# Designs tried in a protein design run: designed miniproteins, single chains. Part 74

Each design is a single chain, and the fold is of that chain. pLDDT is the mean over its residues in the fold that is shown.

## One batch from the design tools (miniprotein)

Design m2576
Fold by ESMFold2-Fast:
Parts: structure tokens; C-alpha cells; sequence
Structure m2576 (fold): chain A 106 residues (1-106)
């Protein structure tokens, strides 16, 4: 779908963005995917606190996927559980904690 194509485009841009470019891509992803402002602020805080830009990109990508699929009630593969799980509405902090767990289990 057009929204799935948009998600893919935005995730590709995040994967290739410098640290300086990431805030603008995060803001565009939030605007175009309809993500909550509190979640966007949490992503910006994560970017400021994470010294490894490659890890920051990976965590931001996973978190955006989790937020997007929670909005659409779709399933997301969870490497920590070895299966697809339903994306549930969560706080920004819970989404980021899940993203860290998924990346660390991969």
C-alpha cells in the first residue's frame, strides 16, 4: 500500500542518514505516519543519548516500525520471542525498551 511504501522509504532514509540528518527524517516520519509528539521527543532523546550512530539508526527504525504497526494493529517479528507478535499501543518508553530488546536479541 501507499503507507507501507512510505514506511519503507522513511526507514531507508533513516538507515542512510547522518546524525545531523536524523532529526529531520524523524520529524518527517512522525508527520507522514501520524506518530505521537511524545514518541518523537523520546526518539530525539534516544538520538542525543546514543553515541553509536549505527545503533541509534537501528533503534529508531525498530521503534518507528513498532509504533506504526501498533497504530495499524499488525504483527511485528520479535527475535527475543522467535515469533511474530501483535503490535500493541504502548508508551514511548515501552516502545523504546522493546526496540532495545529486539536489537540486542538479533
Amino acid sequence: SAEDDLLGELLTRIANASREELPAVIDEAAERLGLDPEFVEALRRLLAEEDDVARARALISIAIRLAYFAKNKEKVYDPAKGKAVEAEPKSAEEILAQARAMLDAA
Scores: mean pLDDT 79

Design m2577
Fold by ESMFold2-Fast:
Structure m2577 (fold): chain A 58 residues (1-58)
Amino acid sequence: MTLGERLVMHDLGISEEQARLLARTEDPAEAARKTGLSPSLAAGARAALNNPELQAVA
C-alpha cells in the first residue's frame, strides 16, 4: 500500500477496495459513481493516488 492510498483512505474514510477503484478509474465521474464519493472528492483523491511523491510504501 502506498502513502497516497493510506492518506486517501484516512481522509475520506474509504476502504482499500474503494481506493483501488479510484486509482484504476480515469473518469472522476465514473470513479465517484463506483465509490459513492462526489466527483470533486474523487478527482482530488485520484490526483493524490497518482502523485509520484505519495507512491512510496508506508
Scores: mean pLDDT 72

Design m2578
Fold by ESMFold2-Fast:
Structure m2578 (fold): chain A 74 residues (1-74)
Amino acid sequence: LEVAEEAARRYAEELHEKYGWEVRVESVEKVSETLARVVLRAVGPDGKTYRVTLTVNLETGEVVEEEAEPAPAP
């Protein structure tokens, strides 16, 4: 799962540096030998909160799917 954790960290850092989002990794789950699901909590500069779900290819470290949905505010 280190590959998925690294991909999640890179994704979080990019959103923070480029767009000012505050991103926290909530969970990392291996769903197959080659895929992991990562759940992130993202808070925008306007205070809106989203749950972001990433599907990461464990062989390449590439994010192959991204979904964002509104989440309860903190």
Scores: mean pLDDT 77

Design m2579
Fold by ESMFold2-Fast:
Structure m2579 (fold): chain A 74 residues (1-74)
Amino acid sequence: MISRAEAEQRFEEGLAALEARLAAETDPLKRRELWLRFAQEFGEWLVRNEVPEELLEEFAERLEKRLLAWEAEA
C-alpha cells in the first residue's frame, strides 16, 4: 500500500515531466494528447497500487481541475 505522500510525490513529479514536454510541443492537439496520456498513466498507477477509493477519487478530481485550469490558460 502506497502512502499519501508517495502518491503526492508521484503526482508532482508527473506534472513536472508533463510541463517539460508541453514546453517543447507547439501543436495544440499533441499538447492535449500529452495531458490525457499523463492522466491515464497516473490513474492506472493509482489503481495498480491499490490506493483507497477515497484517495483515488480525490486525485481524479485534482487531475480534472488541473486539466481545466490548463485548458483555460491555453
Scores: mean pLDDT 79

Design m2580
Fold by ESMFold2-Fast:
Structure m2580 (fold): chain A 63 residues (1-63)
Amino acid sequence: AALQEKAQRLTQVLGAETVQNLMALVGAENGQELVSKLQNEPYFKSLLKLLDPDTAQKVQQAL
């Protein structure tokens, strides 16, 4: 799916506030950048260590 579609799905799964918190954590300015960073395998593995297990699972399911 396009980055925009994945960003919308991530917002639906996590909620807008959680998505904004994740964008702040990873330095993304919008949901598409967040999705792009989360799809980068080395970066995503590093990020999982910073997330709580519930949020990490929901991110994986949304992507």
Scores: mean pLDDT 73

Design m2581
Fold by ESMFold2-Fast:
Structure m2581 (fold): chain A 65 residues (1-65)
Amino acid sequence: MVEKLKEEAEEHRKLADEYIEKSNELDERFREDPSDRESLLESASYGVLALGHVSKALSLEKEAK
């Protein structure tokens, strides 16, 4: 069922893009106020989540091909 793997890969890429956007928004907030350590930590957390979803999408795309 190759179509299911492609759908799951697209869903993971969509989630990765959303987390990247959130990470960038929080990183920008930290750049405006370097004392906002929570924004820096949350930005890093979303970056890790995005990386996980990209990795999963790539794995599913390889399985589908």
Scores: mean pLDDT 81

Design m2582
Fold by ESMFold2-Fast:
Structure m2582 (fold): chain A 117 residues (1-117)
Amino acid sequence: SKLDELIEKLREQEKKIQELLKQAEEAVEQKDIDTARKLAEEMQKLEEEQIKIVQEALKLDPDNEKLKLLLSGELRIQMLLEEFEKALEQKDIDTARAILKEMQELEKGAIKILDSI
């Protein structure tokens, strides 16, 4: 179905975001701010795509509570990416690490939701 196609796209994008979060963690650990910023920009583009796909899925299944929960999580990650960029600009490595950890936990939640649909 069209819904199944959208869910498959969400799963593929989550795997890409997971890999980028790991690379961002390594860049932050090495204090490589330029690499961390590029990774944040790439993740912002993927999250914008994720939000659009979840919104399209919700048009097909508007009462799906799991898709609503997934959308809430994606919007939270989008806000955290903006906060991550600010932490990097200030060279606040401790705050950047804390934000990455929160994004990693939200991503784990998104994967669990997608596995349960």
Scores: mean pLDDT 90

Design m2583
Fold by ESMFold2-Fast:
Structure m2583 (fold): chain A 55 residues (1-55)
Amino acid sequence: SMEELQQLIEEGRAAVDRGLAAHQRDHPDRVISPEQREAIKQQHETYVRQQFEEE
């Protein structure tokens, strides 16, 4: 359903934030810009949408 897809997208965005937070802790001198962060989230959303079509 569309609700399931939206939940997967939101979880994916949150997972990117958690992953980047972990990366920041391991590499405090390597900061990812807000624009790059959004690009990563959009790339992940595309992947999630592709996977959602496969059951």
Scores: mean pLDDT 78

Design m2584
Fold by ESMFold2-Fast:
Structure m2584 (fold): chain A 83 residues (1-83)
Amino acid sequence: SMKEEVINRMYELKEWYLKELEEENVPESLLKEFEKRANELIEKAKEQIAKEEDPVKLEMILGATEVALATLKQAVIRESEKL
């Protein structure tokens, strides 16, 4: 279903960003913080998706979550650079 595709895309982005952060030698503590916060963002999005039937709104939820995940990745990189 479209809902499953949207949810799968969010988890694929999380896994891709975790791989990128590992390649950038981000400390394990910040990798765990990224994973925890990314999971919280995805769970919140899943709750919104569960009650939504409008395909345009589903795409908007995906887009907002993609931006939030990208922002979280950049924040983690910036914190790593201070070490």
Scores: mean pLDDT 89

Design m2585
Fold by ESMFold2-Fast:
Structure m2585 (fold): chain A 130 residues (1-130)
Amino acid sequence: MPEKINILILDDDQAVRDELKAGIEKFYPEEFKVETASTVVDALEYLEKNKIDVIIADLETDSMTAEELIELMNSSQNPNIRNAIIVVVARSLSEEEKKRLLELGADEILIKPPSDEELKELLEKILKKA
């Protein structure tokens, strides 16, 4: 079987993690393997031990903002972490906040809850980048 793209979902809300995972597995079951983390510490430990192609991270995590996570990942000496696609997830963002996150090194932004169409569009963009 072809190697799947590895996605890590970081969100402290279990319902958000479960819904995003279910949506990805529903639309592209052969293309993606999805893992979840509820804390930044667990996510960073997973990234060091496993090849993750994509991180989908909430804007406000338990101990770190998405902006701080982006800086940490982009400055990593581990190329698997540095080259990972970064998707920021938020309930609402101003146009200024979106521009700032993209300038800091986020690859994509997703507003939660995403529609089926918005989730599919995100996943199609990831498939083209991976």
Scores: mean pLDDT 80

Design m2586
Fold by ESMFold2-Fast:
Structure m2586 (fold): chain A 80 residues (1-80)
Amino acid sequence: ELEEQKERLVKAAEQGIEEAEKLKEQYADNPEVVAEAERIIEALKAVKEAAEKGDLEAALEEAKRAYEAAKRLGELIEAL
């Protein structure tokens, strides 16, 4: 189960990074959206690295950081 959790976190992080990169490209002329997308990418890269090392506690902490950045990003887009 630990190995399955690690694989799921890595895959989810990779998908999230890809989605954030697309969003960054879509809103390239909006620096606030770009900045939050970059924060999501950084946090998800940290999730992937921690999960690959088997440090699920660190991975979850970084996932929480990515979630907070995603919330801010959603608020910025809502305000447009």
Scores: mean pLDDT 82

Design m2587
Fold by ESMFold2-Fast:
Structure m2587 (fold): chain A 91 residues (1-91)
Amino acid sequence: AEDLRRSAEVLRRLAEEIEKADDFTAQVLGTLALMQLVLEAKYSTDPELAAKLREYADKLADAINSGDKEGMAKTLREAAEVLEEAARRAE
């Protein structure tokens, strides 16, 4: 539960920083967030959570490739909400 909450906090902070950043920095931060989502999905023992995180990783990758900072931030906030909900269910 704590690891999922920490991951959600990281994604929310990355979303905030992406919105404030220039395009290059936003792409770097988006890539770091993508790595975080991929690792969370890979090491998740919850198949439903893993599937949702993969969907958000794909959506984030598309936003990074198109330079869509607003799409990156939105995707990260939605992924953070999914992680927070999973943490609440695990308690």
Scores: mean pLDDT 84

Design m2588
Fold by ESMFold2-Fast:
Structure m2588 (fold): chain A 68 residues (1-68)
Amino acid sequence: SEAEKLIEEFRKNGKLKEVIEKFKKEMEELAKLKGETVDLDSLSEEELEELIIERLKEQHAQFQKELA
């Protein structure tokens, strides 16, 4: 999938950890804007990678739905 290819590209470029940290920060900021609290620090790097992949897949599916 495109999401998995993107994660692999970041891993090859040594940027995967940086991407994970940015994702955590953005998710925490979005939760704050909604008046919610999220505990992303309790998640492993593998679990955070899975969340990033899921989010990218959701965005891709939404885009396809809008085109249909």
Scores: mean pLDDT 70

Design m2589
Fold by ESMFold2-Fast:
Structure m2589 (fold): chain A 85 residues (1-85)
Amino acid sequence: MPSPLEVLRELIDKVVYGSEEEAQEALERIRELLRSHGVSDQDVDSLVTLLRNAHYLNKQGRTGGARGLADMTYDSIGEALRQLS
């Protein structure tokens, strides 16, 4: 089965670069994935807010900033999932 981190990378890319509908759907799936792995509601809300901000930055033409924020958030989620494993 694909690892949680492989699924997460695809979903984060949909948040940052996708349509508004794709981004919203991907954020909902990310929330479910993080909660299913025991991430706290507080951390889920913080991480989702960062990804939402990355989507916003990309829509404003700040593509480099959006990618940087998304990559940082991906690394933070990867660390949280490793600590919970």
Scores: mean pLDDT 84

Design m2590
Fold by ESMFold2-Fast:
Structure m2590 (fold): chain A 73 residues (1-73)
Amino acid sequence: SAADEEALRRALELAGRTQAVIAAKLAATPAEEREALLAELEALAAEAEARLAAAKTPRERLAVLEELLARVE
């Protein structure tokens, strides 16, 4: 359906943007701060994974991914 196609396209866009933001942050982060940033990103990823596993609709999954992107930006 058009809704499923839109959800898939948006999920791929969010995944790509999240990866780019994380890569840029790590590249810009001083070595002494990198461990703390990695721990924060790991915690955010674990929370997002748990929420994605609990999500039952494409809309719920998109909300989790949008929240993850907002928190890493």
Scores: mean pLDDT 82

Design m2591
Fold by ESMFold2-Fast:
Structure m2591 (fold): chain A 53 residues (1-53)
Amino acid sequence: VLINMSDEERDQQETQLKEQLSAAQDADDDDEALKTSEQLGVLDLVRAVNKVT
């Protein structure tokens, strides 16, 4: 379902995940921070794929 998102929707999702990552780091929740970082990586890959086709 991430593949069907617009570029602006993916930017918004990335911003939300970055805020979640910051909150997890503030809470010293290393597991949540790692999980959120992995989700950010997936969004970056989806954006790259949709730009190339």
Scores: mean pLDDT 73

Design m2592
Fold by ESMFold2-Fast:
Structure m2592 (fold): chain A 67 residues (1-67)
Amino acid sequence: MAEKKKEEEYEKKVIDILRRELGLSEGQARTVITMFKKAGKTYKEILEMIEKRGPEAVVEEATRLAE
């Protein structure tokens, strides 16, 4: 089966990082995640982008996906 535990961990980490580093609300962080999920990204890929490029770059990319 898919790794539900790992998926939950990645989601929580992404939300926490966006809240802490950018001051986003949980709703705003979930919106960013939703935009990436609509574009076919996994929670792991979103977390990798935050780790490699920083949370600001991740939000910028989500905004581009929203057009």
Scores: mean pLDDT 77

Design m2593
Fold by ESMFold2-Fast:
Structure m2593 (fold): chain A 55 residues (1-55)
Amino acid sequence: AEELRREMEEQMAKDNALARKSLLALGFSDELVEERVAAMEAVMQRRIKQKVAEL
């Protein structure tokens, strides 16, 4: 279970980096980008926790 959680967290980090780049390219401010990324991270952390609990 810990290995799966680690892999999902690494994928989340990659997705967050891409999201930051995309939002900045769309003209959003650094403040809004961090707020949006934090919201996405919260959703993904919840999904990871649920997925790990299903194992």
Scores: mean pLDDT 78

Design m2594
Fold by ESMFold2-Fast:
Formats: C-alpha cells, structure tokens, sequence
Structure m2594 (fold): chain A 65 residues (1-65)
C-alpha cells in the first residue's frame, strides 16, 4: 500500500539522516568553529529538503488516488 511505501521511505530517510549526523559529528572534530557552523547549516538545510520532498511525494500520491 501507499502507506507501507511511505513508512519504508520514512525509515530509510531516518536511518540516512542518523548516519549523516554521526559522520558530520566525527568530521567536525577536525574543523574550525566556522567550518562546523557551515556544515551544520548545510546538513540542516539538506535534511529539511529531504523531509519536505518525502512529505510532498506522499501528498501528491494521495491526491492521485
């Protein structure tokens, strides 16, 4: 079902975002405060876009059914 597909994609996205946060945290140990801030802004922005895209896809599919 569409809901099961959404749940699967949401789980995959959550796992991806969790991994990216951990990797960014590890990389930040060798960064300046300015570089860490830029990395944080980028990761937050990309995460919001990815979440928005997932939600928009679900809404679009729901409207088509």
Amino acid sequence: SMDEEFDKKAKELNEELTKRIKEADEQSKYMTPEERRELTIREVAESLIAIGDLVDEYIKKRKEE
Scores: mean pLDDT 82

Design m2595
Fold by ESMFold2-Fast:
Structure m2595 (fold): chain A 75 residues (1-75)
Amino acid sequence: MEEEKREKLEKEIEEGLERIIAGVLAVAQVNKDKVPSSQRDSAINKLADYYLKKLKETDVKSLSEKLKLLIEEVE
C-alpha cells in the first residue's frame, strides 16, 4: 500500500514539476533568444529530460519537502 502511494505521488509530482520546469526553462531561454531556435529547443528538451530523470531517481519524500520550500520561496 505505501509503495503504491509513493509511486502515485512520484508520478503526480513528476507531471507537476514537468510543467514548472518547462515554464522556468522557457523564461531562462527568453534571456538567451540570441541562440538559434532549433538549438534552443533541443537544449530545453535535454534539460527538461535531465531534471525529470533526476527527480525520478530522487527520494520522493525529500523531493516533496524541497518542492514545498521552493513554493514558499516563490510566494
Scores: mean pLDDT 60

Design m2596
Fold by ESMFold2-Fast:
Structure m2596 (fold): chain A 75 residues (1-75)
Amino acid sequence: SLIDEARRRVEEAETVDELREVMLELMRQLPGDIEAVNLVTAALLRIIGYDLEGDVEGAKRVALETLDELEKLFS
């Protein structure tokens, strides 16, 4: 699934730029559901916050938590 592939890419990511790319790509593939768009947008803002702190692991955790919420929304 798109979420499973995104989760794999997030786990393999070494930089915040890779995490942002995965989340933006996923957002483009979502069906325009407002709750899903809001979840990804909130995650991107939090990822920017962790990037400013130099915390790649924190950014990665946010991405994975957001993928879990998206999976619940579409399950």
Scores: mean pLDDT 81

Design m2597
Fold by ESMFold2-Fast:
Structure m2597 (fold): chain A 81 residues (1-81)
Amino acid sequence: SSSLLQEAKKLAQQYVDALKAGAPLEEQNKILKELGKVLDQISDNPTSARMRLIAIQVTGELEGAAAAEKELNLLIADLES
């Protein structure tokens, strides 16, 4: 639903903001867990969506917040399609 997509966008932005702020890993993981729950509700393939979310987390850790933001935006765009 559109409301779940809006929640996913909000949580994705919160995750990116946490990365940019250098928030503790515990805080980052809490946001990702909530995002994962929303993705389970809206994705046609929850397993694929969760695997992409794990890859995005790795990208954020290795390449930084901007790279993670780009990949998150692509994931959410695919869910809108």
Scores: mean pLDDT 83

Design m2598
Fold by ESMFold2-Fast:
Structure m2598 (fold): chain A 78 residues (1-78)
Amino acid sequence: MSEEERLELARRLAEAVRAIPDPEAALEEAIAEAESLLSGEEARRAVELLRRLFEAALAGDAEAVAEALEELAALGRA
């Protein structure tokens, strides 16, 4: 993924998160999904990254969103 593609994806995701009427409820659903698919330390790390992702998206910080996405993608490859 190029840096431009990375940032564009992050911006679109941030816009989508900000459009959610209840982002806290959406985050809770995402956490429950991650915990159902992952276990142990992987689940714990995914939960931490999901919280960072939502916080950055709500703040409009596309770079922080991109960083959280990259760490989540790396976790999925391990």
Scores: mean pLDDT 78

Design m2599
Fold by ESMFold2-Fast:
Structure m2599 (fold): chain A 97 residues (1-97)
Amino acid sequence: EVEALIAASPDPELARERLALQKAGETSPEVTRKLNIEALARKAPDFDEKQREELKEALEEAAKDGDLDTIRELAEAFKKAGDEETAKLAEEILKKA
């Protein structure tokens, strides 16, 4: 049972977030991105460099597509995570748009 695996984890909240991200990957890239943004904003301890780089790539794609809502969500998430450099980059993209 998934809940039993989460409860057995040293970090149950983090384990839940990781499983949610894995499940979303089976559904759609957009849902996976949304869950990665939430994990970043919550400063999940196991949020890895690959997930961070994927969100930076999503920021570049959103900038090309003119998806201002996605850029705003990413700017806020990186700012909450303490990644001021990436947050500033996202804010500059919004400012230029």
Scores: mean pLDDT 69

Design m2600
Fold by ESMFold2-Fast:
Structure m2600 (fold): chain A 68 residues (1-68)
Amino acid sequence: MEKEKLEQARELILEGASHGVKAIGLVSERISLGLSDDKSAQLRQQVEEHNKLSDEYDKKALELVKEI
């Protein structure tokens, strides 16, 4: 139903925002850990994954709104 799709879109937007905030936190952690190639690479991968998830949730939310 259209109302249910709108509610689902809101939930997806909030999940996307949560992943964006986590990515920012990981960037801060990476800066705090200093010079370690292995640690830097692992944190970079985690930041990329959270940014990707944030984008995917936002796209899904927009697609649901488009169907209304």
Scores: mean pLDDT 77

Design m2601
Fold by ESMFold2-Fast:
Structure m2601 (fold): chain A 96 residues (1-96)
Amino acid sequence: SFYEEMAEFLEKLAERARELAEQSSGKTKEYLEKAAEYLEEAAEAAREGDLEKAKELLEKAADYLAEAGAASKDLDLQVEISMLLIGVAVAITALS
């Protein structure tokens, strides 16, 4: 179903955020871990069909991803975080 496919997509974004957090330190790591947590919660909300809650949690995830990018001085990491932000924007649009 669309909700299960959306949940799986968000779970993959969360897994990538956790992978990037493991390769990071300091504030960047902290923000990526928080983004992953909100993406995991958004996936569960999407699976349950709670689209309003899913969108709210995705907006929180986007805020933490933006903070992680701003805290990083690593260009490759900034590019990867930007890709995650694009994924979140696509999800928010699809849930609207």
Scores: mean pLDDT 91

Design m2602
Fold by ESMFold2-Fast:
Formats: C-alpha cells, structure tokens, sequence
Structure m2602 (fold): chain A 66 residues (1-66)
C-alpha cells in the first residue's frame, strides 16, 4: 500500500536519520528514478497531495530497497 505524501516525508526523514547521512538525496532520487528536487521538496515537507501517485510510489519503493 502506497503511503500518503506526509507519511512518505516521514519515511524519507527516518531513512536519512537512521543512515547517519550515508544515504543522500541524490542517491534516493537516482534509485527512485525521480529528480533530486522532487526528493528535496518531499524531505522539506513542501510537497502536497497533488504530487503524482506514480512519483510517490517510485520513491516509496526506493526507500524499501535502501
């Protein structure tokens, strides 16, 4: 099940915190096949529910693999 934009933001923040900075925004973006700006906006919490579901799904799957 795909998380909401808010839940996805929390997962991204937790991933970076747990990795101690070993995982970068660029690495997550490359793994998900999205732009670094998209991941950065999500991390900053600036993304809203209007973010395409396909984009959120790509990022979520990348987090699960990292």
Amino acid sequence: MMPSAKELTEKVRQLFNDSGGSITLRELAEKAGVSVSTVSALYSGEVNEKMPKETREKIWKAIEEL
Scores: mean pLDDT 73

Design m2603
Fold by ESMFold2-Fast:
Formats: C-alpha cells, structure tokens, sequence
Structure m2603 (fold): chain A 74 residues (1-74)
C-alpha cells in the first residue's frame, strides 16, 4: 500500500531522505516522465536497502514520496 511505502521512506536516515528528495527534483528537471521518475526512484530505494519496494508500482512510489515530503514539512 502507499501508506506502507510512505512509512518505509520515512524510516530512512535524514541524509538519505534529503538525497532521495534531491534525486526526485533532478529527475523532474531532466524532463523525464512520471513513470520514468517513479522507476528510477524505486531503483534508488532498493540501492538504499529497501529491497521490498523492487516490485512496487512506479506511480505509487512517486505518490508515496510526495506524501513523505509533505509529512516532513516544518
């Protein structure tokens, strides 16, 4: 579920979360599609040790990332 993905993303160390958000911003700046951004971010999360997300829907990854970013807002 998206809520489980949000929880997994928020379980990352603060510096990894910052790098994840920066990676998403960079991919958007490069003009990649929403699907491509979700796929690359999913692969990045697997590299960070979140192996359980490898089969997750790319769009759900992107939605979970935006929700995690909102939760982290000051």
Amino acid sequence: SIDELVEKILSLPEEELDRLFARADQLMKEGKTIEEIGQELRDYLVELGLESVKDADPLEILVALFKAREIRKK
Scores: mean pLDDT 81

Design m2604
Fold by ESMFold2-Fast:
Structure m2604 (fold): chain A 70 residues (1-70)
Amino acid sequence: SMSALEEQIKKRKEDIEKTLKELIERRIAAMEAAGKMTDAMKKQLEENYKTTIEGIKEIAERRLKEKIEK
């Protein structure tokens, strides 16, 4: 059903966002601890990663919809 698809899409997007944010935060923290991260680099990476996460979420939604329409 469409309701089941909507729930699956929502859960997949939440899983993607959580997993990628955790991975990104760990990477930033490791670079900060190594003295290789400036405030400007951190801000740029965080904004770039927000855009990347949203793009991945959109691709996941399209793929789930296509799988059901076939």
Scores: mean pLDDT 78

Design m2605
Fold by ESMFold2-Fast:
Structure m2605 (fold): chain A 74 residues (1-74)
Amino acid sequence: MEEIFNSLSPLEQSILNLVRGKRSGRPSDEAIREAAKISGVPVEHWRLLVSVSELSDETLLQIAQSLAHQKKLL
């Protein structure tokens, strides 16, 4: 978990910290693929993140949208 966290960008690390306390069912494979498309982060990175954090489809997609917006501003 800590190793994966340290491999993420500062923005991804901040989002992961916010989500660490939130538990929900495992997100669907479709939601993981959609998060990758929205954020531009590879599916493999999202699969690693959801393996250490239990996220709902809604939460996962919201995180992806936040990352995409920040990427557009940079």
Scores: mean pLDDT 65

Design m2606
Fold by ESMFold2-Fast:
Structure m2606 (fold): chain A 55 residues (1-55)
Amino acid sequence: SSAEKEAQIAEAERLKALLLEHDASLTIRDDNGNEVHLSAEEAVAMIDAAIARIR
């Protein structure tokens, strides 16, 4: 639903703001299941790509 998409995008935008405010790193799992550490810039780029996919 559009409401669920809007809520998901809002939460993603909030996470981007927090990462940039604190210059925080984000840990994710890669395609092989390994932990990968992303800089704030890298994490924001991935979040932006995910938002574009949801829209």
Scores: mean pLDDT 79

Design m2607
Fold by ESMFold2-Fast:
Formats: C-alpha cells, sequence, structure tokens
Structure m2607 (fold): chain A 64 residues (1-64)
C-alpha cells in the first residue's frame, strides 16, 4: 500500500524558493521520515515548477 500527499501552492507574488520551501515543509510534515535527499530533490523540482507556473501542485507517494 502507498501513502500519498498532494500539495498545491499559489506562486503568485512568491519567489520560486519560497514556493519550494512551503511545498517541502508540507511534505515533510506528512512524511517526517522521508530522506533528506528526497526532500532536496523535491525542493529543486518545486522551484523549477514555480518558475514556470503560477500554481504548483506536487504529489508524493511513499510505501506504507
Amino acid sequence: MFKSVTVTVDATGKSPEEVAKEIVDKVKAAFPDLHEAALERLFQEAKEEAEKNDVVTVTVSVPA
């Protein structure tokens, strides 16, 4: 079974780094045992997405 969290952040008026941090913070709150390397990868992906889009949605799934 997998546990999933979907996080949506409005990037309007925020820097890509602020959006990425908010996404990572919410994912870490849902999966506190997630490895730091996975969180760093998520941060970079969210930052790139925030540079392209006014609304960023990410879904993270982990084995339960």
Scores: mean pLDDT 79

Design m2608
Fold by ESMFold2-Fast:
Structure m2608 (fold): chain A 77 residues (1-77)
Amino acid sequence: SDAAVAALTARIKAGIDALIAALRDPSASAEEIMELARQIDALLDEARATLSPEQLAALYEELKPALAELEAALRAR
């Protein structure tokens, strides 16, 4: 359903936002960062397993700004 797709997209975005925050936090451990990255990978695996190709493309479009910010945070660390 569209509601389920929106909920999954919101969960992935929240995970990306949490990872960005951890990357920008000098007190965050490498272990914490790796665990947040694993959680995002698990949600993306769920999306690939459950969504149609069209829904998956829409999800990636929605996530583009957050992914660009994540890339910038990774390069700055």
Scores: mean pLDDT 86

Design m2609
Fold by ESMFold2-Fast:
Structure m2609 (fold): chain A 62 residues (1-62)
Amino acid sequence: MVDELREQAERYERMAKAAEEAVKLSPDSYQPQAQQLMDHYRKKAEELREKAEKLRDEIERS
């Protein structure tokens, strides 16, 4: 369970990094979507990591 969430977090982190590269390559005047996508994946990765931690805690509590 925890491993699956952690793997998903890593996947989103990788996607976020790829999006960050795209943002850097694009002109600042025309990249709102790329920036939003990067923030979205970065936030998702963080949330997934926190979910993994919480799930681990729940398992320990049980």
Scores: mean pLDDT 69

Design m2610
Fold by ESMFold2-Fast:
Structure m2610 (fold): chain A 75 residues (1-75)
Amino acid sequence: MEATDHAILMDEYVERGDNRAAAEHAVKALVLALEAQGYPQELIEAIRNTLEEALKADPNMTVAQVVALYQAQLA
């Protein structure tokens, strides 16, 4: 499915003030992308745990902040 469809869905949650739901969906999508790219399971679990702990600490975390944190893990 188109990347635009995912962007629209995330924007919808942000507009509703439901940044946590949008960010949780972003984490799930990014984890699925890592699995599809063939990253080792141990690395995928480490990244997932980092993102999930960040969301737990900041329930208002935005999709953009989740993506930035995800990109930092791969650098």
Scores: mean pLDDT 74

Design m2611
Fold by ESMFold2-Fast:
Structure m2611 (fold): chain A 85 residues (1-85)
Amino acid sequence: MKPLLTVEFEDFEEFKEYVIKALSTNYGIDEEEIRKILSDAKTVEEFAQKLEEIRKKYNLPIKVELTDDELVVEIDGTRYVLKKK
């Protein structure tokens, strides 16, 4: 089994941009449609909720985990981690 590639972020806006592009690229969803849903998220918690909406709407095989320390989004074998410091 190939290990999951992990990409770590400390900046929330950079994290949002990478996740939006990853969703668009891996699942063929229009980037502007994804941005319309996700870019308006002001908090990590709101972003996680909007990601679950996209997951349900498009029936995507992604995983979203929010803890007090980090937000993890798994997209097509890549693990995107936003760390809170």
Scores: mean pLDDT 80

Design m2612
Fold by ESMFold2-Fast:
Structure m2612 (fold): chain A 105 residues (1-105)
Amino acid sequence: AGTEAVRAAFKSLPPDEQREYALAAAEFLGAMAGRAIRLGNEDLVKELRDQVRKVAETTGAPLDEVEAAFRRGVEKALSAPSDEEAQKIIDEEKARLLEVQRRAG
């Protein structure tokens, strides 16, 4: 769905569900950014930071909470023993995001 359809859907949800989705999405984006940092892909890190701001704008979630969730994702991926383990963290955060999205809609 387009940005307008996503915004309309989230405006109809209880605030707690909107926040849970936004925080799950931010942490997933953070895990991807953490792996990108490990691989030296600075351009992807910048793009993912732009996407996390877009999540806050689309869902109306507090920017400070969204940025904190993003930072948690980054730290998890950076703390992983290997790039392969960082990918597993990304997969786990993605699964969490999809489950929150499924419960919200």
Scores: mean pLDDT 79

